# Designed miniproteins, single chains, continued (5): the designs that were tried, part 66

Each design is a single chain, and the fold is of that chain. pLDDT is the mean over its residues in the fold that is shown.

## One batch from the design tools (miniprotein)

Design m18272
Fold by ESMFold2-Fast:
Structure m18272 (fold): chain A 84 residues (1-84)
Amino acid sequence: SVEEKIKENLEQLKKLDKEKLEELEKKIKEIEENDLAALEAKKAELEKDPSAENQEQLKQLDDILEQLEALRKKIKELLKELEE
């Protein structure tokens, strides 16, 4: 499931050092700046047609966005812990 994949990814983040966490935060920021707008535009397009195929694609986009948000929050949390 998406939830299990998120959990596994978050556990892997705990094993990274500060430098690797900062590199991942930078990469996530680049994805947010370059790709998030395109993903949100695609979501808005799919929402205009309530077909079963579009509903499945919307679910997949929501899953991707949820994974991105969870990774972003966890990286920030771990970086704060390393500064203490």
Scores: mean pLDDT 73

Design m18273
Fold by ESMFold2-Fast:
Structure m18273 (fold): chain A 58 residues (1-58)
Amino acid sequence: AAAEARETAERARRGAERAGPEVAEANYKGSLDAADKGLDAEEAQRAGVRAGIAAGGG
């Protein structure tokens, strides 16, 4: 559900903070975008991770 996906995005953002604010922001935005498209929490988390990796140059 959207609420679960948003909670997952917040948790992923906190983890990504260790990689730096740019990566954390990209991860959070990617997860929220996926959640807004109706994807589940797991898919939203994967989208956030991919966005964070791209922002971090990897």
Scores: mean pLDDT 70

Design m18274
Fold by ESMFold2-Fast:
Structure m18274 (fold): chain A 71 residues (1-71)
Amino acid sequence: MTPDEYIDAVRARVTPKMLAAKSLEELDRIYDEVVEEVTQWMKENNWSSVQGARAMAELEDMYFQARLKLQ
């Protein structure tokens, strides 16, 4: 699985969960769990720093979009 394929799969799974979060605390928990999961995957699969930075940017984008929906 390429890094892009993995991140696309994570985005498809996690984005609905983040958007369904009822509070900032719930969203932060979801984000922390995903960041830990992806960081561990990157380490185990020996991703380059560039691929790692791109993956983190995708996670940050998901978090930012979900956070903008919380009031």
Scores: mean pLDDT 80

Design m18275
Fold by ESMFold2-Fast:
Structure m18275 (fold): chain A 80 residues (1-80)
Amino acid sequence: SKEEVEATLKRIEAEVDRLIAEAQASSDPQQRQFLLDVAKGIVEIFSYTLINGAKKEGNEELLEFVKKRTEEILARIDAA
C-alpha cells in the first residue's frame, strides 16, 4: 500500500540521514566518500524494488510518489 511504501521510504531516509551525518563528521575524505556511496547504493536498490512493485500494481500515483521521494533523497546525498 502507499502507507507501507511511505513507511519504508521514511526508514530509508532515516538511514541515509545517519550516513550523511557520519560522513560530515568524518575528517577522512575516503571514509566520507565511502559512507555517501553506501547511502546512494541503499537508495538505488530500494528505489528499484519499490518502482517495480508500483509498476506491477499499475499504480501510477504510487510510481510518481516513489520517483519524487527517491529524487529528493538522492539530492540530499549529492548536497552532502
Scores: mean pLDDT 86

Design m18276
Fold by ESMFold2-Fast:
Structure m18276 (fold): chain A 80 residues (1-80)
Amino acid sequence: SMFYEQLKKKTDEAVKKFKDLLEKGSSFSDLTPDQNSAMVGLIIAAIGNELDLEMGKPLTKTEQEVLALGKKALDWLKSS
């Protein structure tokens, strides 16, 4: 659906932004408001994917990557 395609695009953009931040060695305290919003969006998407998994729904490769990155983002928040 159109809604699913838009949601997928937003998730892909959040994944890309977070990977870029990790590659640059950025700390949470150095994030711009836009980067902070992307990180929060990634964490929310990861929580949704974990709930889907708990309900027995298989995750796509992209959803599995989002879940893994969201967990890394939470660890990064705890270390900052």
Scores: mean pLDDT 74

Design m18277
Fold by ESMFold2-Fast:
Structure m18277 (fold): chain A 70 residues (1-70)
Amino acid sequence: DLEQKWIEEVKKKYPEKPVEEKLRILLSEVYKLSEEEIETWFRLVRNPLDPALEADAARIEALLLERLAA
């Protein structure tokens, strides 16, 4: 619920931005990740070193993108 409120605030504040950019903004402003940490997160999702980490990261990305797109 609290996370959903922050997702809605990002959607409201940046309606013109593509969903991936909204996700980057969410990670930066709500989760307080640095740009380097965000790039590391996307690198793990897109270029997995461990199949288990790939599955979990992809699931989290899909969930956040779905919520931001709704």
Scores: mean pLDDT 68

Design m18278
Fold by ESMFold2-Fast:
Structure m18278 (fold): chain A 68 residues (1-68)
Amino acid sequence: MEEARRIVEEAVELARAGVPVAEIADRLGLSPRTVSRALELVREGKWDEAIALVAEALAAGRAALAAA
């Protein structure tokens, strides 16, 4: 979970700096949809849900690589 938390924090900082969602996604190795949803959850005060979403996306990516 620590990696996912750090990624959400970085996404929030980049969004505050005016970086577009597509560039944030590219920099963090996530889909634009995942970044957009995580930032939406943070704006709603749902930090735990945002962290869980990113952690799930990272786990799915690792599982796909391990299964390939």
Scores: mean pLDDT 78

Design m18279
Fold by ESMFold2-Fast:
Formats: sequence, structure tokens, C-alpha cells
Structure m18279 (fold): chain A 66 residues (1-66)
Amino acid sequence: MRVYRLTVSGGSGPATLRIVGGADLTITATAEQPVGVGLVDDPSARIGTLTAPSDADVTVETLEEP
């Protein structure tokens, strides 16, 4: 199982992270809900796109290290 975490600080709008491959998942975070987490059980899943406001600090973390 792979964990994708999107963290946002500030920004005038939402940040979105799209996971593609064996799973289609969209993770969203905003200044009011600053952490978005997606759990994926497919080993072929990967980051497709990240969209964020230019005035936001965004961090993407993937927990898959053996």
C-alpha cells in the first residue's frame, strides 16, 4: 500500500494532486483543510498532475520505502 500526502500552506485556492495508473484518485487540500491523503494499493500508481495556486506552499510526500 502506498500513501500520498498533499500538504498546503496559504494560497488563494485549492491544490489538487491527481494519482494515475492502477488507481485514479484526486487528492485536494486548501488553506482551511491543509492536508489531503490518498491510500493506494496498486503498485503501478503514480503522480499524474499537481495543480496549486502560486501563492501557496505545497508539499507532496510518497511513503513507499521498503
Scores: mean pLDDT 77

Design m18280
Fold by ESMFold2-Fast:
Structure m18280 (fold): chain A 57 residues (1-57)
Amino acid sequence: SMAERRARQERVVAAALEVGRALGVPRETTIAFAARELGISRETAARLADEVERRRA
């Protein structure tokens, strides 16, 4: 389903952000990597990153 696909994308983006922070990788670079891995645009990956970070706030 679309909801399951979105949840999977958010999980991948969340994991990438955690690893990137631990390794000192810039957020922009981490988002670009996640976008490439998921086959989505950098704009979409950035929005997902914002949503993930908002849910953790």
Scores: mean pLDDT 84

Design m18281
Fold by ESMFold2-Fast:
Structure m18281 (fold): chain A 59 residues (1-59)
Amino acid sequence: MPMVARAVAPVPKTGPDDLALEKGEVVTIVEEVDETSVRVRNAAGEEGLAPKSFLEVLE
């Protein structure tokens, strides 16, 4: 099963590759990009980078 995570705080879009997230938004982790960033997909099918520190892995 793909990993699912929840944003623990609002995540602003700070760069062109970033995905903005709302607090409590549930996303699918698509891949680990580096030690601080993961690629996530939201419910609308949009993909972008999000900081690992703002995500709580659910399952």
Scores: mean pLDDT 79

Design m18282
Fold by ESMFold2-Fast:
Structure m18282 (fold): chain A 65 residues (1-65)
Amino acid sequence: DVLKEVAADLLGIAFEVEIKGATTERVDGKIVVRLKELTEEAKKKYEEFKEAMESLGFKTELYVE
């Protein structure tokens, strides 16, 4: 579903704008999120992002450097 993929990509961009140093990548039906630091704000925003992604049918993976 192209519309769900576009929605996921836009949500990824929004997350990267809100969380400095974050990157998001859509790979094989998954959304990979990379953070430099897991702050309280980043953790809360990631949980909201994960719920939104799962509602669109995407699994999320989180990596912290």
Scores: mean pLDDT 84

Design m18283
Fold by ESMFold2-Fast:
Structure m18283 (fold): chain A 80 residues (1-80)
Amino acid sequence: MDELIKEMEKAVKEAREALEKGDLESAKRHIERLKETLKRLLEALKSDDSLSLEEILRGIGAILRGIGELFELELELSKM
């Protein structure tokens, strides 16, 4: 779980940096990585019966943040 959350946060940061530089190819690549990581986070929450309530809430929080970031990133990308 924690490694997926870190990968999600890294993908958001790198996508934002690419958009700020006008690097469309890198931005698209990092946005796709964000989508893949969000899917993996959701699958981990669904399949891991060993997760504590705190870990579940952390995972849900990360997914909600990631979806919000993805929406904003794709909106900015659509203007380029």
Scores: mean pLDDT 82

Design m18284
Fold by ESMFold2-Fast:
Structure m18284 (fold): chain A 99 residues (1-99)
Amino acid sequence: SMVRIMDLLQQALSLLQQAVDQAVAAGKKAGDDDVIRKIRGLYQQALMLLSFGPEKFDEVIEYLEKMRDLLLKAGYKDAAALVDQAIQLLRQAKAMWES
């Protein structure tokens, strides 16, 4: 269902925005401008790729996995968990699209 795919994408985007907001807040508190810059860059790349449609879902997931791994390495576990949830929703959306 296209409606279900759109619902999954909206949920994923909401989780990603929450992850970015949490990571930026944590990075500002830590004085970690490099992490903030990299997370924002990965997020913008993921959004750009997603705008090209479902054919780019694999590339979007790759950028989100990089984002999750960077957050985990920086110790921002809660933000990383939100990104991982978004990855799972995107994988579900991809599976429905390819069916």
Scores: mean pLDDT 88

Design m18285
Fold by ESMFold2-Fast:
Structure m18285 (fold): chain A 100 residues (1-100)
Amino acid sequence: MVSLAEAAELLFEAAALANEVKRAHADNPELQALTDELLAVIGETMEKMRAGELTREELAAALRRVRALLQQIRDLTTDPALQARIDEVIARIEAALAAL
C-alpha cells in the first residue's frame, strides 16, 4: 500500500512540475488554466491529508484527477523534456493507484 508520506511526495512533485509548466508556457491560457486546476486539487488534497481527514477513496479520486490533468497538460506542451517528466509522474501515480 502507498503510505501517506509517499502520496505527499508524489503530490509535491506534481505541484513542482505544474509550476515549471506555468513558467515555461506563461502565454498559453489553456496550460495556465489546467496547471491552476492541478495546483488547486493538490492543495486541497494535501490540506485534508494534514488534517487527518483524507480517506483512501478521496486519495484515489484525487490521484485520478491529477493524472487526467497531467495527461491534458502533456498533450498541450511541445517541450519533450516536460513531456518526459509528466510521463514519469503519471507512471508513478498509476503505480500508487494500483497499490491503493
Scores: mean pLDDT 86

Design m18286
Fold by ESMFold2-Fast:
Structure m18286 (fold): chain A 108 residues (1-108)
Amino acid sequence: SMKESEKKKEEILKGIEEIEKYFKDNSESEKEAYQNIYDWLLDLIASMLGVEKKEVEEKLKTEEGRKEIKEKLTENLMTVYGLDEELAEELAEYIINKILEAKKKIEE
């Protein structure tokens, strides 16, 4: 149902936010925190897509690659987690934006 899909999206979002907070609270520097967040999100995406981390890193470098990751994450969130397409797409975009933010913070 739409309500169950919304609850599942909220649970996944809360889980990601709790992991981010954990690394921010348990890292010696902001750069270390963002490196840990980046590595964790990279592991998450690679696991969800059934691909190697290196493939995810290469795809994140291009607009076309990011679109492909979003489409595959959306499909996984629908098929494995039972999210409705719109909610799955929003969550996939959130995850991609989070990993890109973490990468930017490491490179600053």
Scores: mean pLDDT 87

Design m18287
Fold by ESMFold2-Fast:
Structure m18287 (fold): chain A 59 residues (1-59)
Amino acid sequence: MSVDEAFAALRADLAARGVAVMTESDAERYAMDRLGLSPAQAKAVAERLVKAGLAEPDP
């Protein structure tokens, strides 16, 4: 699965769940839990979610 495909799938899932805000670290864990992504892919997807306003940077 590409990062773009993973982003689209997670964006749809987060919208269905009504998530208002989550941290980048939470988004990485969510991507790994939902799609079984590697840590590197989960990080890339989390960065895309932050840019989309579905997650925010948190140290």
Scores: mean pLDDT 74

Design m18288
Fold by ESMFold2-Fast:
Structure m18288 (fold): chain A 117 residues (1-117)
Amino acid sequence: PLVVPASEEEKQRIIDQLLEEGLISEEEAQRLQVGRITQPPQAVLDIFRRHRDKPINGGLYTVPDEKLRFYLLMLGDEPFGLAAVANGRLVAFVRREDLSPEEQALLERLAELFLAS
């Protein structure tokens, strides 16, 4: 998968919505970087499917995959989580600590690709 820096507008919109939903702290918001996952592997879609019942992720039941844009969240050089957006709205978020070891390994790989871009 290729991960590229999100636009400043995309980054601000995602961070603002994570703050509004109480999903991140103000300190985290100041330090977060956002990468867009341009060709999400099936494993990324599977992560969101497994976490559909988490707050705010209920929107994933009604949004088709082709309308979803996927993002990697970084806190400095460390992966923080994954976000999914539809039509400019945050529809899902999964924190690194909520992931299985196998899912965390994928997140580390995405982080490596982001830092190399």
Scores: mean pLDDT 82

Design m18289
Fold by ESMFold2-Fast:
Structure m18289 (fold): chain A 76 residues (1-76)
Amino acid sequence: MKEVFETTIDAAALYLATLRALGVKDLEVEIFDEEGNLLYRSKDLDEAFAALEKAAKDPNSLDETKVRVEVRYEEK
């Protein structure tokens, strides 16, 4: 299964934090900028969160900076 959403950095961070809090495992997160460039790919939700903060560079733009987040659940 694959979930794809386009949102602001702050909303994407909240979604990833929710997945972490629910204990969701066996997934891969890919973060793309608004132009479709891959910024981050890993199975580590903490690293994904850090990548979102780095993408903004400016905390005042977290609600204005758009990102595309793709979450792929690994099938056995």
Scores: mean pLDDT 71

Design m18290
Fold by ESMFold2-Fast:
Structure m18290 (fold): chain A 100 residues (1-100)
Amino acid sequence: SLEELAEEARELIEELEEKLKAGELSVDDLNQMSQRIFELLGRIAELDPELAIELAEELRKVLEKGIAEETDPALRRSLRGVLGLVEGFIREARELLEKR
Protein backbone atom coordinates (compact mmCIF):
# COMPACT_ATOMS: atom_id res chain seq x y z
CA SER A 1 0.00 0.00 0.00
CA LEU A 2 1.03 3.63 -0.46
CA GLU A 3 0.99 4.23 3.31
CA GLU A 4 3.29 1.23 3.96
CA LEU A 5 5.74 2.34 1.22
CA ALA A 6 5.81 5.91 2.59
CA GLU A 7 6.29 4.69 6.20
CA GLU A 8 9.21 2.43 5.18
CA ALA A 9 10.81 5.32 3.23
CA ARG A 10 10.46 7.71 6.21
CA GLU A 11 11.90 5.10 8.61
CA LEU A 12 14.94 4.56 6.33
CA ILE A 13 15.50 8.33 5.92
CA GLU A 14 15.31 8.74 9.73
CA GLU A 15 17.70 5.79 10.24
CA LEU A 16 20.14 7.34 7.73
CA GLU A 17 19.99 10.68 9.59
CA GLU A 18 20.58 8.99 12.99
CA LYS A 19 23.55 6.96 11.64
CA LEU A 20 25.04 10.17 10.18
CA LYS A 21 24.60 12.02 13.52
CA ALA A 22 26.19 9.10 15.42
CA GLY A 23 29.15 8.86 12.99
CA GLU A 24 28.19 5.19 12.39
CA LEU A 25 27.32 5.37 8.66
CA SER A 26 29.62 3.39 6.36
CA VAL A 27 29.77 3.73 2.55
CA ASP A 28 28.26 0.20 2.34
CA ASP A 29 25.39 1.24 4.66
CA LEU A 30 24.76 4.36 2.55
CA ASN A 31 24.72 2.32 -0.67
CA GLN A 32 22.30 -0.32 0.69
CA MET A 33 19.98 2.20 2.38
CA SER A 34 19.93 4.62 -0.59
CA GLN A 35 19.17 1.76 -3.04
CA ARG A 36 16.14 0.73 -0.93
CA ILE A 37 14.98 4.35 -0.49
CA PHE A 38 15.16 4.95 -4.28
CA GLU A 39 13.23 1.71 -4.92
CA LEU A 40 10.51 2.92 -2.52
CA LEU A 41 10.49 6.48 -3.96
CA GLY A 42 10.08 5.06 -7.49
CA ARG A 43 7.09 2.95 -6.38
CA ILE A 44 5.56 5.90 -4.49
CA ALA A 45 6.05 8.18 -7.55
CA GLU A 46 3.90 5.78 -9.65
CA LEU A 47 1.02 6.26 -7.16
CA ASP A 48 1.62 9.74 -5.69
CA PRO A 49 4.44 11.78 -7.28
CA GLU A 50 3.82 14.75 -4.92
CA LEU A 51 4.45 12.53 -1.87
CA ALA A 52 7.55 11.04 -3.58
CA ILE A 53 8.92 14.59 -4.12
CA GLU A 54 8.20 15.50 -0.46
CA LEU A 55 10.09 12.41 0.79
CA ALA A 56 12.97 12.99 -1.68
CA GLU A 57 13.27 16.61 -0.44
CA GLU A 58 13.51 15.31 3.17
CA LEU A 59 16.29 12.93 2.03
CA ARG A 60 18.02 15.86 0.25
CA LYS A 61 18.06 17.86 3.54
CA VAL A 62 19.54 14.89 5.45
CA LEU A 63 22.25 14.40 2.79
CA GLU A 64 23.14 18.13 2.58
CA LYS A 65 23.56 18.32 6.37
CA GLY A 66 25.54 15.05 6.37
CA ILE A 67 27.91 16.35 3.66
CA ALA A 68 28.48 19.61 5.61
CA GLU A 69 29.35 17.72 8.83
CA GLU A 70 31.22 14.67 7.39
CA THR A 71 35.02 14.53 7.73
CA ASP A 72 35.63 11.16 5.97
CA PRO A 73 36.49 12.01 2.31
CA ALA A 74 35.23 8.67 0.94
CA LEU A 75 31.86 8.88 2.73
CA ARG A 76 31.50 12.59 1.82
CA ARG A 77 32.09 11.72 -1.87
CA SER A 78 29.47 8.92 -1.67
CA LEU A 79 26.99 11.28 0.05
CA ARG A 80 27.46 13.82 -2.79
CA GLY A 81 26.83 11.03 -5.32
CA VAL A 82 23.56 10.05 -3.62
CA LEU A 83 22.58 13.75 -3.39
CA GLY A 84 23.00 14.03 -7.19
CA LEU A 85 20.69 11.02 -7.65
CA VAL A 86 18.09 12.61 -5.31
CA GLU A 87 18.20 15.89 -7.28
CA GLY A 88 17.72 13.93 -10.54
CA PHE A 89 14.78 12.03 -9.04
CA ILE A 90 13.09 15.27 -7.88
CA ARG A 91 13.53 16.83 -11.34
CA GLU A 92 12.05 13.76 -13.12
CA ALA A 93 9.14 13.46 -10.64
CA ARG A 94 8.30 17.17 -11.09
CA GLU A 95 8.29 16.68 -14.89
CA LEU A 96 5.79 13.81 -14.46
CA LEU A 97 3.50 16.13 -12.45
CA GLU A 98 3.58 18.74 -15.27
CA LYS A 99 2.71 16.20 -18.03
CA ARG A 100 -0.80 15.56 -16.55
Scores: mean pLDDT 88

Design m18291
Fold by ESMFold2-Fast:
Structure m18291 (fold): chain A 84 residues (1-84)
Amino acid sequence: SEEAEELYKKAEDAFRQGNWKEAIELYYKGWKIEIEENPEFAKTAYLDAKSILYFLEQLRVPGEALETAKKVYEEMKKIYEEIN
């Protein structure tokens, strides 16, 4: 959706600036919109959330951003597993 695409654009900008918590929260909002419109998107959201979590773990990012990424990953994983 266009709303999700605008959220992703803001997330990419925040991520580029090192505002990882804000970026994750914006990605999360977009993923939730797309999953509600198309449940099959849950796989994409799960894999993307997993990739972001892995990236932040490799960078040794401060705990608050990492904890947010973990929570989003676990929620996306649960949604994916419930659909599949």
Scores: mean pLDDT 85

Design m18292
Fold by ESMFold2-Fast:
Structure m18292 (fold): chain A 105 residues (1-105)
Amino acid sequence: MKAELEELVKKATSPNKEVAEEALRKLLELAETASADLQAETARLLEEAAKATPDKEIQAMLLEAASHLYGLAASKSTDPEKKRELEQESEELERRALQLRQEIA
């Protein structure tokens, strides 16, 4: 699972938007069944990938996916401090994705 998620993160940075969208769809389906720790790690990889991508639309898609996975990880976390940190990260990335969407619309 981890190696498969890492490969899908790489494909999600494709300059071909159809390839990026398909990779993110598969990534989100696979990641929903993952542990909270693996969901949070995948979200971090997506956030890092978003920072490295110059395409604002792909950047927004990556941040939206990362936000969703941080939210899922938070919902599964039993540590209150970790849960709080994951929720804050999810909310911050959701705001950044919305800002990017407004810039390209």
Scores: mean pLDDT 84

Design m18293
Fold by ESMFold2-Fast:
Structure m18293 (fold): chain A 84 residues (1-84)
Amino acid sequence: MYTYVISGPLTPALKAALAVLEADPGATVTQVGENTYLVTLSDLSALRRALEVLTARPDATVTQEGEDTLVLTYPDGTITIKKV
């Protein structure tokens, strides 16, 4: 089982990515703060599909910060995905 914290403004891209995660029967998504979501996954394939949604825009930049953190930067904001 994998647990991640996703933080960022609820843009259409983030809404679509969260919907992909919620559609997976092995995933749970819980809002734990204004712009913070706790995601639990049985399989990383759902997270990979969510990342495909987030990176579908050509203006998206993906940076890995350390071994447990991905930062996705857009002109309109930043989304952070951190393994717990």
Scores: mean pLDDT 82

Design m18294
Fold by ESMFold2-Fast:
Structure m18294 (fold): chain A 88 residues (1-88)
Amino acid sequence: SEFIEKLIEAVEGAKKQLPLVFEKYKDSDPELLRAKLQQLRQEAQQALQIALELGKKNNVPQSLLDELKQAFEELLAQIDAYLAELAA
């Protein structure tokens, strides 16, 4: 599925950019950063659910759906770690 493959690429890009965004804004605007990370977390959870449902409906290979799930789980763990750091 072109949609699933593009979504994996987008998630991998987000995982790569997120540390740079966090380091840039953690001291200058931590409240805005926290709000944006919470929004990203919710959007990522919703996107994963929709993508898995669409993937199953379109008979996307399980290996590709597993890759998608892993990429999102890694992104969500990264977001949760940064939210925990901002809460301290």
Scores: mean pLDDT 88

Design m18295
Fold by ESMFold2-Fast:
Structure m18295 (fold): chain A 86 residues (1-86)
Amino acid sequence: MKETEAVKEFKKFLAENPEILTESFQETVEKYPVSADDLKLRIAIAEEILKRFLEESKKKFSEEEIKALREYFAELLEVPVEEIKE
C-alpha cells in the first residue's frame, strides 16, 4: 500500500494518541449489541477512528487521500474498502 500524506498523518496521529484505538473500540461496542456481526463491528470501528482523525486534523483531505485512508483501514481490519464510509 502506498502512503499518501493523509495516511502518514494518520499514523502520526495514532502514535501521538495511542488511546484512540481503545476509545474508538469502546464507543463502537457500546453502540452495538455483543451479538453483532464481527465484520460490521470492524467496519464501525474503522469509521469511528477515521471520523476522530478527520475531526482532530482540521485539514481538508482530497478524495484520493481519503480513498487511501479507506484502503489502509480495509487492509488493516480485513474488511471490504467499499464498506468504509467517510
Scores: mean pLDDT 67

Design m18296
Fold by ESMFold2-Fast:
Structure m18296 (fold): chain A 62 residues (1-62)
Amino acid sequence: DKEEEEWKKIVEINQEMSKKAQERLAALPPAADPAERVARSDEIGQEVLKEFNKKLKEYEKE
């Protein structure tokens, strides 16, 4: 079923993006200000979301 195949692909992309997000968050240096760390975490989240959307769009074009 096409819907099942699409869901499986979305799950794969989500797992890959989640792993990348965790690795990037773990690699962050300690911030002097907690607000700066929150801002950087949000920036990483936005970057990961952009990558996720790009991968999803590439899948749709195939």
Scores: mean pLDDT 73

Design m18297
Fold by ESMFold2-Fast:
Structure m18297 (fold): chain A 81 residues (1-81)
Amino acid sequence: SKEEVKKRIVEMLQKNGISKEKAEKIADLVVSELPTENPTLEDVLDAIQKLIADGKIRFKKPLPVAESLEEALEAILKNLE
């Protein structure tokens, strides 16, 4: 669900040193771009990439190559400004 996605994004961002306030704002932006109420991990990654392309969220550094969608999501969330 969108609520579960928001919770997981907030938890992951906070574990990687992002403040709760910023993590919640980023999670809300991602959830607003999700196409369905039951999104896949790919839907979440697509939403994040769209927000980056729109300049609404930013990376501290270029993303490394990921071997899985879960690793890609972790790398994206870890490198958000």
Scores: mean pLDDT 71

Design m18298
Fold by ESMFold2-Fast:
Structure m18298 (fold): chain A 97 residues (1-97)
Amino acid sequence: GQQLIDLLQQALERIKNGDIAGAASLLSEATTLVPQVKPEDFPQIVELLSELIEVAPRELLPYIERLLMSLLTVEEDLDIINRLIGELLRVIGKELD
């Protein structure tokens, strides 16, 4: 799943450069790659999603939420599931603020 990780890293750089539309496109593409994710990729993906949630403007929160929900459909490790749920609640909290 290096391609999904690369897309998340690129989305993070787009956000830092103010390219919100570019970041949205990369997050949408990353969501389509979720079925190709390997178990060993999940820890790095969760770390990148945590960083994305920290810096993302409001317009990107629905894209991150969709990606998190998609990852929850394929993840089987309970510790990673608990972390993904924590990140999802953090996104919802930001949307309600």
Scores: mean pLDDT 83

Design m18299
Fold by ESMFold2-Fast:
Structure m18299 (fold): chain A 55 residues (1-55)
Amino acid sequence: SLQSQADQLSSQGQGLASQIGAELDKPTPDEAEIARLQQQLGQVVAQLQQVQAQI
């Protein structure tokens, strides 16, 4: 269902945000990894908005 997809995307977004935060908390943050995670988070947010538009 669309609700199930929205829930999964929301959970994925929270996981990615948490990983970005954890990387930023390191003494030597991996900037390339942060950029990659931010790009993935952007894609998840876009997909979530598309699913929510159908509800």
Scores: mean pLDDT 84

Design m18300
Fold by ESMFold2-Fast:
Structure m18300 (fold): chain A 65 residues (1-65)
Amino acid sequence: SLLERRLEEAERRLRELEAQPAPDPQALLDLDTELGVLELAAAVLEDRELLERVRELAERLRALE
């Protein structure tokens, strides 16, 4: 599905940012925006598994600030 592909891409971007000692603030903001869109989509679809996966990625992203 489109949401699964977007989530996989977001996870790949997050792994790249986690590998950097000083990740680019714009890249962090762009990924935060994408995860927010995916979280809203998962909530509207009542997809609890997708919502949990998005929230896990968001927690990992917050750890980078």
Scores: mean pLDDT 86

Design m18301
Fold by ESMFold2-Fast:
Structure m18301 (fold): chain A 71 residues (1-71)
Amino acid sequence: GAMAQRLADAVARYRQRLAEFKARLDKSPAEEMPKIAEEFARQTSPEEVRALRADSLAAAQGVDPLTVYAA
């Protein structure tokens, strides 16, 4: 239904924003990277992270990609 479509849209927007963020990091001097990371963290909502996790978990049938996240 509508909720599933909104979830898919949120995931797509989050991915686009993440790709842009990664491009900014690659173009920026190392000293600016912490500021850019903090800005992204402030703009990333828990709801967007949850949407991405839910979508990925459903596709992977039980594997949460964020659970395997390691520094």
Scores: mean pLDDT 65

Design m18302
Fold by ESMFold2-Fast:
Structure m18302 (fold): chain A 84 residues (1-84)
Amino acid sequence: LTPEQERDFTVGLLRIAAGSAKASGDDDLYAGLAELADRVEEGADPDLELAEARVLIARSMEESGVPGAAERLEEAERELERLR
């Protein structure tokens, strides 16, 4: 994929994830994911913003008591820190 196609793809993924969060009633996750999508669309690093999205999703899953979510959150936080 070209850099432009990768950016468009990342924005699309974040918009889909945000829509799913909204449909599930997770307004905080929706707001966070929508903000990250806007930032990528405005020129932010797709890899960094996608890593932040993974942290938000994993945190929401942990707060909801999903089994294994705590391990996923730690993994997502480590990936985000590596990209900073």
Scores: mean pLDDT 80

Design m18303
Fold by ESMFold2-Fast:
Structure m18303 (fold): chain A 66 residues (1-66)
Amino acid sequence: SRAEEIAAKRARVQQALAEARARHPNASLDELLREAAKIMGVSEEEFLAMLQEIGDAARAEALELQ
């Protein structure tokens, strides 16, 4: 399902961000996002698109709980 696909994508993004921070403890947010994209083997633009999809899904999920 889309929910399972989004959950898997969210987990991968969170893992990449955690790994980026572990490798670069003092990185700025911009540096962290670039490194996370690199860890996932995607462009920065593709990584930002993934964050947008996760955010859109989170908003839709929140609306279902009302």
Scores: mean pLDDT 81

Design m18304
Fold by ESMFold2-Fast:
Structure m18304 (fold): chain A 57 residues (1-57)
Amino acid sequence: EAEEVIREILEFITGKKSYLKGLPSDLPQEKKEELAKALEKFFNEFKTLEDIKKYLE
């Protein structure tokens, strides 16, 4: 579904493509739900991380 978008977001945030490997292409539904929740929490911190990255630039 949104796995490609999720990967792009994570690659952008980390700047290293560290998460591109082993994306849940055939993960059970329960695991996908957990991943989605984790991503939402990570997304909340995106603004803070982006601010740090702008400084390090």
Scores: mean pLDDT 54

Design m18305
Fold by ESMFold2-Fast:
Structure m18305 (fold): chain A 81 residues (1-81)
Amino acid sequence: MSPEAVELALKHAPEFARLGRKFVEAAENGDKQAADKAIDEIYELARRLAEGVSDPAERERMLAHIDEGREQLRAVADALA
């Protein structure tokens, strides 16, 4: 991972933490709609950060990891339904 990608992740860590708390709260309450919305917001933020990466190969790797993470969170939300 490039220094640029690491700095972007660290800079936006508080926002990811906030969205992660929203997801956990929705999941604990069995609110699949709110959990799905939180996942979408996390993915949207991550996608915007990846779009800022200038190296196409690194951008593709980041997008793949983002998609994998989104699927993992969605599987957790689906297990609550």
Scores: mean pLDDT 74

Design m18306
Fold by ESMFold2-Fast:
Structure m18306 (fold): chain A 85 residues (1-85)
Amino acid sequence: SARAEAALAQLRALLAEAQKKIGEIYSKKKDMPEEEVLKKMIEVMRELIEGVRRLLPDLSPEDQEGVERAIEELEKEIEELEKKK
């Protein structure tokens, strides 16, 4: 459907923005404390999860299942990163 196609396009845009933000953090990591790098990385991942969750209802059932699993994996990665603070 047109709605599912639009949701996939928005998903790709969210992933591209997250990648851009992560790249910017990494380019500046030499000049930042490790704790600040971890904090900024967690913030980008949380923003990505929130944006992706908003798109879930508009995705196909097959894409919803895959995306929900990816969100769960990202949340586990965030928990591990928070333990390093």
Scores: mean pLDDT 82

Design m18307
Fold by ESMFold2-Fast:
Structure m18307 (fold): chain A 91 residues (1-91)
Amino acid sequence: MEKKKRLEELGEEALALGKKLLKSDPEAALKAFQASGLLFQAAKNVDNEEKTKELLEQAIDELREAIELSKDPEAIKELEKLVKEVEEILE
């Protein structure tokens, strides 16, 4: 799979999680939306390895903050899965 397409898919997944969290955990939703934006920025910057890495590290930090803020066990599980998927791209 093209790295750009994968990053766009992860950005969409983070956006969807943010939308689900809006009703129960608005602070966690904000962090998921921030991660989504960073993932879409990484997708636009795939030709710049250093910038992509920086953006992905920031996205992981935002997702981890969303996990800490979330009270929904299912949302936490989905956020943890998304963190692992982003970490796989960094390797």
Scores: mean pLDDT 85

